# Ledger of designs, part 46: designed miniproteins, single chains, continued (5)

Each design is a single chain, and the fold is of that chain. pLDDT is the mean over its residues in the fold that is shown.

## One batch from the design tools (miniprotein)

Design m17677
Fold by ESMFold2-Fast:
Structure m17677 (fold): chain A 92 residues (1-92)
Amino acid sequence: MKELIRKAAQLYTAGGILVAAATLEEGDEKAKLYEEAAKLYEEAAKLYEEAGDLEEAKKAREKAIEALEKAIEAASDPELKEKLKERKEKLE
């Protein structure tokens, strides 16, 4: 359990780094960085849930949703935008 929490925290931190990197980019490149951040936050949330840390799991899911919202706003490719919307709906 403790190793799962540690890995989840590392993934959460990596997600934050990608969010910061996305602020330096535009369009689909920005959207892809936010999508990668959302994937890391989603994986962190699953690991927190597995470990029984439901509060941190909720925070990680909220960060994943925020990242997907920003990715959708940045995306200009219709296929990418639709994929991002579907991912967000599954987390809500």
Scores: mean pLDDT 86

Design m17678
Fold by ESMFold2-Fast:
Structure m17678 (fold): chain A 58 residues (1-58)
Amino acid sequence: AEAAIALAEAGDEEGAMAAARALAEAGDREGLERVIERCEELGLTKVANFCRKLLEEH
């Protein structure tokens, strides 16, 4: 979760999405929820929506 959040805060949307995918593959739903909350605070709607889709598919 921390890596995805750090990448999002740095403005690396592609890196944040890649880290979020790794969280989904690991089954870390709580970590994905934390990434969604932080991305919404930052206005990163694309990354937040990507994480929501990962939660629905896993």
Scores: mean pLDDT 79

Design m17679
Fold by ESMFold2-Fast:
Structure m17679 (fold): chain A 113 residues (1-113)
Amino acid sequence: SIDEIKKLDDRISKNIKNLEKNKEDAKKSKKYAEELIQTAKELKELAIRSSATDASVAAALLEAHAKILEKKAEEFNKNPKYKETAEYLKKAAESLRQSAEELRREAERRRQE
């Protein structure tokens, strides 16, 4: 349902904020990045089981979060203190983009059925 998708999207947003708060703590940043990737996978699986419309909405949400993560990774990579966190942000962005691509392919497949 759209409400469950929104709850997972909110959890993704909270993990991004936690990554920013802990940008100097590589261990905590890794943890929040891994939680972010896992929550995005849960969002993908939920949306795939729902509808083509929900899959498209979830894809757009994950693409928006990936853009935010990419911008933050670029910003953090300019400071040597945050380089490890920047790599975790980059990995999370790549994972979210992959999930979004899978969701868009599934939405298109369902539209043709």
Scores: mean pLDDT 88

Design m17680
Fold by ESMFold2-Fast:
Structure m17680 (fold): chain A 90 residues (1-90)
Amino acid sequence: DQDRRYQLLFQAFSGLSPQQQRDAAGGLSSDTYDQVQQQVDNGSSNSTIAQTVAQGMVDEGVTDQMIQSIGYRSRRAAQAIRQAIQQSQS
C-alpha cells in the first residue's frame, strides 16, 4: 500500500532533525534535495520537511540503491527508512 508506505516514511523522517532530513535527501533527486534544503534554510517545521522527503521517496520508488546512498550520508535516516519499509510489509 503506497499510502501506508508514505505514512510510515513520513513518521520516520518526522523523528529526524532538519539537518538529518537534508542529509537523507542528498540520496534523492536534485529537485527533492533542493526543496528540502530551501525548507531547512527557511526554518520550516520537521513535519513540513518530512512530507517533502517522504513524497520524494515514494515518487522515485524506494530501491536498495537509494537506501544505500542515503545511508552513506546519514546512517540514522537509512535505519529509520528500513524499519518503515519492514512495517509496511506487515
Scores: mean pLDDT 81

Design m17681
Fold by ESMFold2-Fast:
Structure m17681 (fold): chain A 84 residues (1-84)
Amino acid sequence: MRVLTSIGTAADVRAPYGEAGIERAAAAVAEYLAAHPDDRVLIGIVDAADPEAARRAAAALEAAGAEVLLAPSYAEAAEKLRAA
């Protein structure tokens, strides 16, 4: 079992593909977990600057099988992921 961890903003999920970036990130998560069903994908999304975009990104990634943590800062996201 592997645990993959990343932290970013909704804008990071969209880069470099614009609005299609969230869809591509979700597809990549789903493809990875289909190949590695015993692995976990943990994603921290920083939501203070744009909480609605962060929630939309989180919903797409969670639908793909990722475990998503919303936090107001990178430091808080890192602490929450460390506890998981």
Scores: mean pLDDT 73

Design m17682
Fold by ESMFold2-Fast:
Structure m17682 (fold): chain A 62 residues (1-62)
Amino acid sequence: AEVEELIERAKKLIEEGRYEEAAKVVAELMKLDPKAAEEFLRELYLENPEDVEKVILELTKM
């Protein structure tokens, strides 16, 4: 499914430290399913809050 594909892509980009690209994927996820995007960011924050901060910072530049 599109939501699952975007989540997997965002996760890989974050693992690679590619936060700008991850933020773009999260923005797409927000358009497609804002609830899924919030759940993903919440889970990521519980594991790695620094990663969420970096992604949100890139989102605010868009």
Scores: mean pLDDT 83

Design m17683
Fold by ESMFold2-Fast:
Structure m17683 (fold): chain A 70 residues (1-70)
Amino acid sequence: SMEELRELVREAMRAYKAGDFDKARELLKEAIERFGFEKVAQTILEVGNEEGDLELGNELIEMALEIVAE
């Protein structure tokens, strides 16, 4: 469960870095539907910190907030 969430977040980060915002959004939406926003946001922060990319982590949190607001 937690490992699957971490993998979805890492895939979303890779898609975002590649400029594939549609794929990043799709992956984050799947993660939020399966695990909930709070766990997804916490995991984005953890993975972003572990990989040393805090800016990317913040960008994905913004995207996740936009998904929840819809």
Scores: mean pLDDT 86

Design m17684
Fold by ESMFold2-Fast:
Structure m17684 (fold): chain A 67 residues (1-67)
Amino acid sequence: TRDRILAAARRLFARRGWDATSLAEIAQEAGVSLATLHYHFPSKSALRAAVEADLRQELEAEEKAAA
């Protein structure tokens, strides 16, 4: 479930940016309840930090598509 939330957040943030994406939309994309999302990530800032850590390891700037 946690990995599913991270994957959904990465897709939405890469496509729309952090400010345009809500936790509720990430929960819907991941196929989980908002309560389940909050269980794993207590805030949007916590989720953002986790996604940014993954992006640094994998593809910080989405070089295949855009910077």
Scores: mean pLDDT 72

Design m17685
Fold by ESMFold2-Fast:
Structure m17685 (fold): chain A 63 residues (1-63)
Amino acid sequence: DKLEEEEKRKKELKEEILEALERMLEGVRKIIEKHKPLDEEEKKKEEEEIKRLVEKAREGLEK
């Protein structure tokens, strides 16, 4: 069924986009940490914020 093929392609595309976003966010975090050494508390907040943004992006793409 054509609809089934389209859904599969959309799912694959979404997964690839999310994977790329996670990689980019990890890269950005490392760059920030090199240029601005963070307190342990600030580092934890930054990591949680990145995870939250990735999760929100995943939900947005699913809906």
Scores: mean pLDDT 74

Design m17686
Fold by ESMFold2-Fast:
Structure m17686 (fold): chain A 65 residues (1-65)
Amino acid sequence: GGGPEAARAAEAAARKGSDARGAASAGHMIYLEFGGPEAGRRALEAALKGSDAAEAARLTEQGAE
């Protein structure tokens, strides 16, 4: 549950940031690569830190940080 919703939330958060396209693309990739809402949630969490939505996605893609 919540995989596509988590990815959508990450994309929405990214759009509020500066790099909406990069973060949205990365967020969708995270959902596909890791196949889970957990990956999307992590990306969203990092994006909410206000550093960079794309960086948030990168952390999740690395699976560790």
Scores: mean pLDDT 52

Design m17687
Fold by ESMFold2-Fast:
Structure m17687 (fold): chain A 57 residues (1-57)
Amino acid sequence: MEKIKKGKELLEEGLRALREGDVETAAKYMMKSLNLAKDDDEALKELVERISRETGS
């Protein structure tokens, strides 16, 4: 499934931006990641869990 791999790539970019203190860019990439997987419940759930683990609050 190409969608989940692309979503993970976007998520990694978002997490990198978050670690660099660029919260706005991080949010954009994470939202794109979730939107890409929105029609795949399993992929969406996996991406949401990873975001929750990395971002906390």
Scores: mean pLDDT 72

Design m17688
Fold by ESMFold2-Fast:
Structure m17688 (fold): chain A 66 residues (1-66)
Amino acid sequence: MTEKASAIASALVKELGLSYDQAREVAEVAVKNNFDVEKAAEYAAEKYGLDKEKVKEVLEKALKEA
């Protein structure tokens, strides 16, 4: 896993309460889409019932800190 993907997964677990497996799946979607936070947030919202805008904020912050 890249350092950015690991940062995303950790942030999703800590801030949104996702399991590591769920967070890793969202991080993989981000990696496959060149870290497009919009697509990753949309995926997480549809699959895990999360608020898209909150997921987007978490992803943007994690990428900025990585």
Scores: mean pLDDT 79

Design m17689
Fold by ESMFold2-Fast:
Structure m17689 (fold): chain A 78 residues (1-78)
Amino acid sequence: MLKKQARDLVEMLKKLPSEEPFEETLKAIAEELGEKGKEAAKLLREAYKALKEGDEEKAIELTEKAIKLALEAEKERE
């Protein structure tokens, strides 16, 4: 379920003490998955910003969209 995966990622983001580990993950996603990976990375960055602003619901929604884009990019490689 994409919603559960998005929620699990948001909980992981809450445990990050700073933006640095998250930025490294975004760069890796963009490099591995190409253009769709870059879009997924942008959505994850917006999700992190929403989370810092206290909008957990928006963070989950943006994360779900990012996961969906990453899965679509994986299918294009197969």
Scores: mean pLDDT 72

Design m17690
Fold by ESMFold2-Fast:
Structure m17690 (fold): chain A 67 residues (1-67)
Amino acid sequence: GGHDKADVAGAGAAAALASGDAATGRRHGELMGQYGKNPEAGAAAAEAAEAGDWARAGVHGRLSSLA
């Protein structure tokens, strides 16, 4: 379902942070929003991923999946 896909995207964002790849992190944040039900939370996850804040991106991605 959308929840597990958002979790995979969150894991990808964390891996991107470890590699220093902000563009890949942003893409994973977008996928969290796409697979979730709350587009505002998904947008916040993508914005946090672009900023390199993967912990915040993960929280927003989870909220996107729950709504």
Scores: mean pLDDT 58

Design m17691
Fold by ESMFold2-Fast:
Structure m17691 (fold): chain A 98 residues (1-98)
Amino acid sequence: ERQLEVDIALGVAQIAVATAKVAVENSDLPEEVQKKVLELLDKIGDLIEAAWAHRDDPAAVRAYLDQAEKLAKEIEKYDPETAKVVRNAIDALRAAVD
């Protein structure tokens, strides 16, 4: 049951990152800002994928989430709305890991 909750939260986080990327690509943000935010979202996506590969190891998942949270804080400087969506997904995944 705990593993199912972690798997669901990881899937939600992957969808949140993909949705955020589409929203940024279709936004009115300056091209330079869009490129920076998309680069940070790609790095967060890689960290979520790494967390999925190690989803049976709560300590490893938490370490990847700590890195993803730092990147989400960097996004907040450019796009607070996108940062909030990603941070909410990270927080939900952290809660599922316990």
Scores: mean pLDDT 84

Design m17692
Fold by ESMFold2-Fast:
Structure m17692 (fold): chain A 76 residues (1-76)
Amino acid sequence: MEEEAEKLGEEAEKSGDLNKALIAYALKGILEAKKNGMKEVEELLKEALKYAEEGKNEKALEKIKEAIKKYAEEKK
């Protein structure tokens, strides 16, 4: 999963594919949220991943922004 996320990120950077970049970011973010026990951040990133997989890039970005805000609040 983490290795897959890195590969998707590299492919997105080379092709400019925003959808692949969003999927890669969500996958990596889910793993980091799990490591840190940030359940709300993990759930928001899982929702972002589902929207990105459906090609709903705008909704995926909204959920990623919510996850980033929650991460900042919990990290304190």
Scores: mean pLDDT 74

Design m17693
Fold by ESMFold2-Fast:
Formats: structure tokens, sequence, C-alpha cells
Structure m17693 (fold): chain A 63 residues (1-63)
């Protein structure tokens, strides 16, 4: 799970750096859904929430 979140974060950052805003947003949406599912299961969603914030920061820098 943590490894999957890390890979999605890396893809989101790469998309943001390349200016692929649509791809970066799709990855943010997937990370947010992952965090929500983890919360419903009573698991720690912090890694997914942190990944969303990091991708959003890169997206803001690219703009």
Amino acid sequence: LEESIKRMKEKGIEAAKKGDLKKAQEIIDKLEETARVLEELGLDSSPAREAVEEVKKELEKAK
C-alpha cells in the first residue's frame, strides 16, 4: 500500500513537472480516493494525504 502511494506520488510529480495538468489532477484524485478508502478501513491515511499535498505543491510551482 505505502509503495503504491509512493509510486502514484512520483507519477504525479513527473506529470506536474512536464506540464501535464490533466494527468497530475487524475493522480491527485486517485490519491484522495485511496486516503478515503484507508480511512473507511480504519487504516492510516497520512501517507496518501501527504502525497496529495506534495503533488499539489509541484502543480502550483509549474503554473
Scores: mean pLDDT 78

Design m17694
Fold by ESMFold2-Fast:
Structure m17694 (fold): chain A 60 residues (1-60)
Amino acid sequence: SEHLEELKKAIELAKKKIAELKAKIPSLSEEQQKIAEHEIAILEEQIKVAEKAIEKLEKK
């Protein structure tokens, strides 16, 4: 379904953003690293919510 495809796309985008943030962390200031780590945690939680939504939509 269109809704399912959009959720999968959102998960892919979030995973890409996490990878980009993780790649940047070694070059960031201590304060910026803390912000990046917090943003990663938020994105990981968003992925969990989206995966749970997909599970409910795919349940027959």
Scores: mean pLDDT 83

Design m17695
Fold by ESMFold2-Fast:
Structure m17695 (fold): chain A 94 residues (1-94)
Amino acid sequence: MELAEEAIRRIREAASGSLEEQHEVAEWIVERAPELSDEEVAEVILAAARAGMSGLTVLILASARPSAIPLAAERLAADPAAAGYAEALRQMLA
């Protein structure tokens, strides 16, 4: 099972679901974040941001390895729907 693809699938399903479902997905992803590569972490963060799941986006960023943060910021900056998160993250890294 491809962990990053499963995470992104769960994010898409939870985006139109209840706050309880979004919380369960957040816990599932954060628990498994150490198992993801820097590239996969960046993809999952972008998917959460695109879904408008601000809380999940912040939790994944806070749980990510420092090496994943610049890549996540680059991916967020490249997407107009997620640009606000990229700006906030750049300010936190400065």
Scores: mean pLDDT 74

Design m17696
Fold by ESMFold2-Fast:
Structure m17696 (fold): chain A 69 residues (1-69)
Amino acid sequence: SKELRELILRLIALKLRLIGLEFDKELLKKKDPESEEAKKKLKELEKEIEELKKEIKELEKKIKELEEK
């Protein structure tokens, strides 16, 4: 299915973005973990990561539903 392929490609793109955000979070933790600026950026990254994980889970569910039809 073309629709299934498009969803899979979208899922791959979201997973790559997640890897990038998690990498940025790890770098920030190693560089300046105790600064207030770093703490604020870490919380913002954590929020983006959690939102992206939710989007990935919703997309995985849609893919599974289409495969089971």
Scores: mean pLDDT 82

Design m17697
Fold by ESMFold2-Fast:
Structure m17697 (fold): chain A 64 residues (1-64)
Amino acid sequence: SGRDIFMEHLDELLPEHKKKIEEIKKTEKDPLKASIEQFKLLADTVAEAWEKAAAEKAAAEAAA
């Protein structure tokens, strides 16, 4: 299903996402700005997982 494909891509992105979260926490000392940056990163990571899932679905439909 599309959900399973999305979750697979999200799981693949999680290790890099965690590294980026740690970098934000190390570089941004303002708690509000750090929270905003972490939220933006979460939105970007979710969007990337959706785009990868959509591309995989489109490729599968083209091959079927």
Scores: mean pLDDT 81

Design m17698
Fold by ESMFold2-Fast:
Structure m17698 (fold): chain A 59 residues (1-59)
Amino acid sequence: MEERVRELEERRREVLREYGDRIAEANDGTSEEVARISEETSRRVRELTEEVRRAREEL
C-alpha cells in the first residue's frame, strides 16, 4: 500500500515535470496550444491526486 502511494506521487511529479518541458517547448506556439497543454496537465494531475488520496485512505 505504501509503495503504491509512492508510485502515484512519483508519477504525479513526472507529470508536472513533463508539463514544464511542454510549456517551454510551446513557448513558440499559440496561446490556444498553451491553454490545451495546461488543461490536459491539470486534468491529469487532478486524476493522480484523487488516486493518491484514495490509496492513502486504504492504508
Scores: mean pLDDT 74

Design m17700
Fold by ESMFold2-Fast:
Structure m17700 (fold): chain A 94 residues (1-94)
Amino acid sequence: LEEARKLLREGKYEEAIKVLDKEDPTNPEALYLKGVAYWKLGKYDEAIEYFRKALELTKDPVAKRRILTDLAYVLRKQGKFEEADKYLKEAEKL
């Protein structure tokens, strides 16, 4: 995952996705980083899909809060304010 994180920091989002595609498809951190990469590419539907998958598999409350916050932000970018608000309220409980 360090290679993918480095690529994301360098703005190489498409390369980061290719590296992450080789990871275990149930790895919640890899799924979250894919969500971030798609978000940075303006691919909001794909970002939301991967954030939701990461959320389902994430146990750590700090990581969950991060995913929920980013998911809500991308939903707001799509004008889905009610759905975004639900995830933010969930994040506040963690």
Scores: mean pLDDT 84

Design m17701
Fold by ESMFold2-Fast:
Structure m17701 (fold): chain A 66 residues (1-66)
Amino acid sequence: VRFLVTLKGDPTKQIGLILALLGMPYATVVPISANKYLVTVSGNAEQQAALKSFLESQPFATVSEL
């Protein structure tokens, strides 16, 4: 599954989220623009659901499933 993540607000929180995503072995992060990232999940359905919940819990991020 793929997610389009658009970041807003505090740069420190943006960096923290990107570092967290880069630390996930089943997630690939590709920058599309200055504050937009394509996140591809290669894990199982449980890992996909966990990452989706994590992304949706971030108040400074807008997440769209592709």
Scores: mean pLDDT 76

Design m17702
Fold by ESMFold2-Fast:
Structure m17702 (fold): chain A 92 residues (1-92)
Amino acid sequence: GPLARDGAAQAQQLAEARGLKATGVASGGTVTLTFSGATVAQQFGIMAGAVAGELLGGRAKVTVTGDTVTVTLSGLSDEQARRAAILIGESV
């Protein structure tokens, strides 16, 4: 919903402020965040944020390919999805 889209956009902006190329997309019941150019430390930060997102009651899938990290969030309310996405962006 609109809050998940806002969260995805904020996560993208937070990651870009820290020097990554990022995209955040909310569609249906899922939020997909993609971060490119991530250092190993930033990759661990994103993974920690994804774990925290699962603690909000959803599911997080994390895929790492080179310096690109993709996080897919599902099973969250619109409000929880917004919060989880922002938390992941702040974890970069």
Scores: mean pLDDT 86

Design m17703
Fold by ESMFold2-Fast:
Structure m17703 (fold): chain A 60 residues (1-60)
Amino acid sequence: SMRQKELEQLTELALKIQELVDRYKAGEMTREEFEKEIAELLKEYGFPTPAGLFAPPEAP
């Protein structure tokens, strides 16, 4: 079912986020790298990024 796939994707996303958090806390990546990896992961799973945090400046 669609709900089963959604739950599996959310579980996988949560585990990947946890791994990135653990690596950041261990000092294996910088804050900039961590923020970039989180943004890419959220984008891959179709979630919006926080407004203005990862977006390039919009053209006037």
Scores: mean pLDDT 70

Design m17704
Fold by ESMFold2-Fast:
Structure m17704 (fold): chain A 80 residues (1-80)
Amino acid sequence: SMEEVIVEFRYLAASSEVWLVERHREGMSKEQALAMLEHAIRLAEETLEEAKRLNMPESFIERIRRVIERARRLREELEA
């Protein structure tokens, strides 16, 4: 469905933001990295709720949860 396509695209966007912080942490200011992670967490959390509402596959829902966990861990590391 169109809703599922949008959810998948949002997942890719959130995952990409987390990947950028993971790969280029040294090249980013702390402020830029934190802002990107906060945006990625919010986007991924909204995406998780929509994926659950649409009864998308559990494997996909778990992938979204992993993005949220990774982003929260990186945020905690940067705030330390």
Scores: mean pLDDT 88

Design m17705
Fold by ESMFold2-Fast:
Structure m17705 (fold): chain A 85 residues (1-85)
Amino acid sequence: SELDELIEKYPEAGKIFEELKKKFPDVPDELLLLHLRVLLPRTTDIEEIKKELADFLEQNKDIPLEELTKILLENQQLIQQLKQE
């Protein structure tokens, strides 16, 4: 799973993911995992990760969470393709 891949690189990822699910129960797991993929290379501070997600959700509050998740997944795929070139 994506979470297992993150835990392999960042042992704290499992605990951080569970804390994010508790604080943001309405946020899709896919969006939480995308957020962790972006932040874990920069920080493993759970409070910083929570704040960055809260700020991101506030900036995008006019977009339904399902649509926001879809947009980010599509952008993640494009970024991965660009890195392979």
Scores: mean pLDDT 77

Design m17706
Fold by ESMFold2-Fast:
Structure m17706 (fold): chain A 85 residues (1-85)
Amino acid sequence: HMKSKELVERGIKKAQEEAEKAYREIVENPDLPAGKLRAYARLAEMAENFAKAAKGIVPEIAGDAQKTASEARRLAEEKLREKEA
């Protein structure tokens, strides 16, 4: 179904952009509050799961998006641990 593939491609590109934005905000704002870090970790986790599911439809771009989202999630979780320590 061509429409399904187009929707998935658009969704993956958006998920990657959101994950990249979250990563950038965490790097540029070391004093982000714990609530914001939790929100970014959740957003990145959702993006990673969506990318994993999309590998059967758009494998190359889904793989890149999954890696980007995974890195953003890891960074957010790491900074959250530092903030709560």
Scores: mean pLDDT 81

Design m17707
Fold by ESMFold2-Fast:
Structure m17707 (fold): chain A 58 residues (1-58)
Amino acid sequence: DKYVAKEDYVVTSPETLTLKKGTIVEVVEEVDDTTIKVTVIGSGLEGIVPKNKLEKVS
């Protein structure tokens, strides 16, 4: 399933991914209760982002 970044998210650690608002991502794996591993559509860049920065594309 696809998700969209609700706002800009700037990298805070080596394992996190910088996202711009409107970036479309696909879920790869759930890491924990608040974070998820995603792949950016188009670039294939993968990383961990907070779930609350993403909204499901219906």
Scores: mean pLDDT 75

Design m17708
Fold by ESMFold2-Fast:
Structure m17708 (fold): chain A 60 residues (1-60)
Amino acid sequence: SMEENIAIGEAGRYLYQGKEEEALAILKEVFDEEEAKKLLETLKKVIANGKAEVERQRAA
């Protein structure tokens, strides 16, 4: 849904800032606890991969 997509986007922004607890809180507003935790772990991996790619480009 649109609400779920917005929550995922906001959680990603919080995770990029290192605000993991705030990211989990926003996900728990629209997802159940188990689903929110799974999404949080997925988003953490996506952001870590994105940051690694940016660092690779800056090191060149």
Scores: mean pLDDT 80

Design m17709
Fold by ESMFold2-Fast:
Structure m17709 (fold): chain A 64 residues (1-64)
Amino acid sequence: SLSPEEQSLKQIEEMLQSLVDWAVRLGDPERAETVMRALREYAKDNPSLRPLVERAIEELRRRM
């Protein structure tokens, strides 16, 4: 079983994955750049989530 902290991180990871999937399906480079910029700013304010955010940005870049 996942701890409450691990469950919260998994939910954030799933939300980030959904955001990446959405941006890839949209296929708009300008929108994808906006998403990546917003994610980088979010990571600055939430350094504990930086590894999850960086993985999401990397996946978005690979799939665009």
Scores: mean pLDDT 82

Design m17710
Fold by ESMFold2-Fast:
Structure m17710 (fold): chain A 58 residues (1-58)
Amino acid sequence: MEEKRKIAEETTEKLKELVEKGELSKEQAIQLAKRDVESLGLPEEEKEELIKKAEEYL
């Protein structure tokens, strides 16, 4: 897995833990995950896949 993709997935996992602990809402976690993915400079298709995966996972 590419380094940038791995970083996005790890961030999403951490955000899910925060949601489960009640420190973050699901909506806030999705918003943060989207911003993280956008900041990585990946191609649009890859960003869309990662964002969709984050929305489904969170």
Scores: mean pLDDT 78

Design m17711
Fold by ESMFold2-Fast:
Structure m17711 (fold): chain A 75 residues (1-75)
Amino acid sequence: LKEALALLQEGKKLFKEGRYKDAAEKYETAIRLFEEQKAPNELLAVAYRNLAESYEKLGDFEKAEEYRKKAEELE
């Protein structure tokens, strides 16, 4: 969990810097680790929402909608 949480925080920092592609990659890695470690759905939902926002900033609206839907399914 600690590693996945650190990746989530790094992704947030990169997103604030406008580095949306790098942020998305950090969020995707955090999601994989959360899934492997059976983390609470709340953490997965946060990561999916942040990933969706990153893809919206990149203009990938299809992926943004996909990940937003995944976050909603966990809430």
Scores: mean pLDDT 85

Design m17712
Fold by ESMFold2-Fast:
Structure m17712 (fold): chain A 56 residues (1-56)
Amino acid sequence: MILERLEEAAELGAKSITEEGAKGLVEKAGLSEELAKKLVEGKLSLAEVVEILKAR
Protein backbone atom coordinates (compact mmCIF):
# COMPACT_ATOMS: atom_id res chain seq x y z
CA MET A 1 0.00 0.00 0.00
CA ILE A 2 1.15 3.59 -0.55
CA LEU A 3 1.27 4.33 3.20
CA GLU A 4 3.58 1.35 3.80
CA ARG A 5 5.89 2.58 1.02
CA LEU A 6 5.99 6.04 2.63
CA GLU A 7 6.83 4.58 6.06
CA GLU A 8 9.70 2.61 4.49
CA ALA A 9 11.02 5.71 2.66
CA ALA A 10 10.85 7.80 5.86
CA GLU A 11 12.70 5.10 7.84
CA LEU A 12 15.45 5.03 5.18
CA GLY A 13 15.96 8.79 5.64
CA ALA A 14 14.36 10.06 2.45
CA LYS A 15 14.42 13.88 2.63
CA SER A 16 11.88 14.65 -0.09
CA ILE A 17 9.86 13.12 -2.90
CA THR A 18 9.21 14.14 -6.50
CA GLU A 19 6.28 16.36 -7.46
CA GLU A 20 4.76 13.33 -9.26
CA GLY A 21 5.03 11.31 -6.04
CA ALA A 22 3.35 14.10 -4.08
CA LYS A 23 0.49 14.26 -6.62
CA GLY A 24 0.06 10.50 -6.26
CA LEU A 25 -0.30 10.95 -2.49
CA VAL A 26 -3.03 13.56 -3.02
CA GLU A 27 -4.94 11.30 -5.45
CA LYS A 28 -4.48 7.87 -3.82
CA ALA A 29 -3.81 8.53 -0.10
CA GLY A 30 -6.03 11.60 0.42
CA LEU A 31 -3.19 13.97 1.31
CA SER A 32 -4.12 17.65 0.97
CA GLU A 33 -2.45 19.65 -1.84
CA GLU A 34 -1.09 22.12 0.76
CA LEU A 35 0.63 19.33 2.72
CA ALA A 36 1.95 17.74 -0.50
CA LYS A 37 3.49 21.10 -1.50
CA LYS A 38 5.17 21.45 1.92
CA LEU A 39 6.55 17.91 1.58
CA VAL A 40 8.05 18.67 -1.87
CA GLU A 41 9.53 21.95 -0.51
CA GLY A 42 11.11 20.07 2.44
CA LYS A 43 9.08 22.01 5.04
CA LEU A 44 7.34 18.79 6.09
CA SER A 45 9.06 15.40 6.46
CA LEU A 46 7.84 12.06 5.10
CA ALA A 47 7.52 10.82 8.71
CA GLU A 48 5.22 13.76 9.57
CA VAL A 49 3.08 13.02 6.47
CA VAL A 50 2.78 9.36 7.53
CA GLU A 51 1.58 10.42 11.01
CA ILE A 52 -0.96 12.86 9.50
CA LEU A 53 -2.33 10.15 7.18
CA LYS A 54 -2.58 7.65 10.08
CA ALA A 55 -4.44 10.23 12.22
CA ARG A 56 -7.19 10.58 9.58
Scores: mean pLDDT 67

Design m17713
Fold by ESMFold2-Fast:
Structure m17713 (fold): chain A 79 residues (1-79)
Amino acid sequence: MAKEYLEKGREALLKGDYETAIEYYKKAIEIAEKTDLELAGEAYLNLGVAYAELGKTEEARKYFQKSVKLFLEAQKKKE
């Protein structure tokens, strides 16, 4: 499910449908944030891109920072 929402978000982003992309990325995050930090990080990265395309640069920056944090957290969970 989370990967499906991420893919649908990317399709919407490529069409310039940034509001729909944001909705799908938020759904992907809701599922992935508890189970797959790397996928959640990717969803936050794409959410940041969608907000940047809408000119919401401060929101985009916050989501990019969240994405980086989650990718680093996923790497730290190594045995």
Scores: mean pLDDT 81

Design m17714
Fold by ESMFold2-Fast:
Structure m17714 (fold): chain A 67 residues (1-67)
Amino acid sequence: MVELSPEERQAAIEAAEGSLKKAIEYAKNGDKQTASNYGVAAALHYAMAGENEKAIEALKKVDEITK
C-alpha cells in the first residue's frame, strides 16, 4: 500500500481542491478542454491522498460540465 506522509497527503488534497475549482471556472468560460484537464488532475490528486470518493465525485462533476 502506498502511504503518503501527512504533509504530502495534505498537499495532494489542496492541489485537488485548487484544480477542481479551476476546472469549474474554465467550464463556465466555455473552455471545456482545459476544464477537463484540471478535473482529471483533481481526481488524480484526491486518489493519491486516499480520497477515492472525492476523486469519483470530481470525475462525475467534470463529465457533467464538459458534455
Scores: mean pLDDT 81

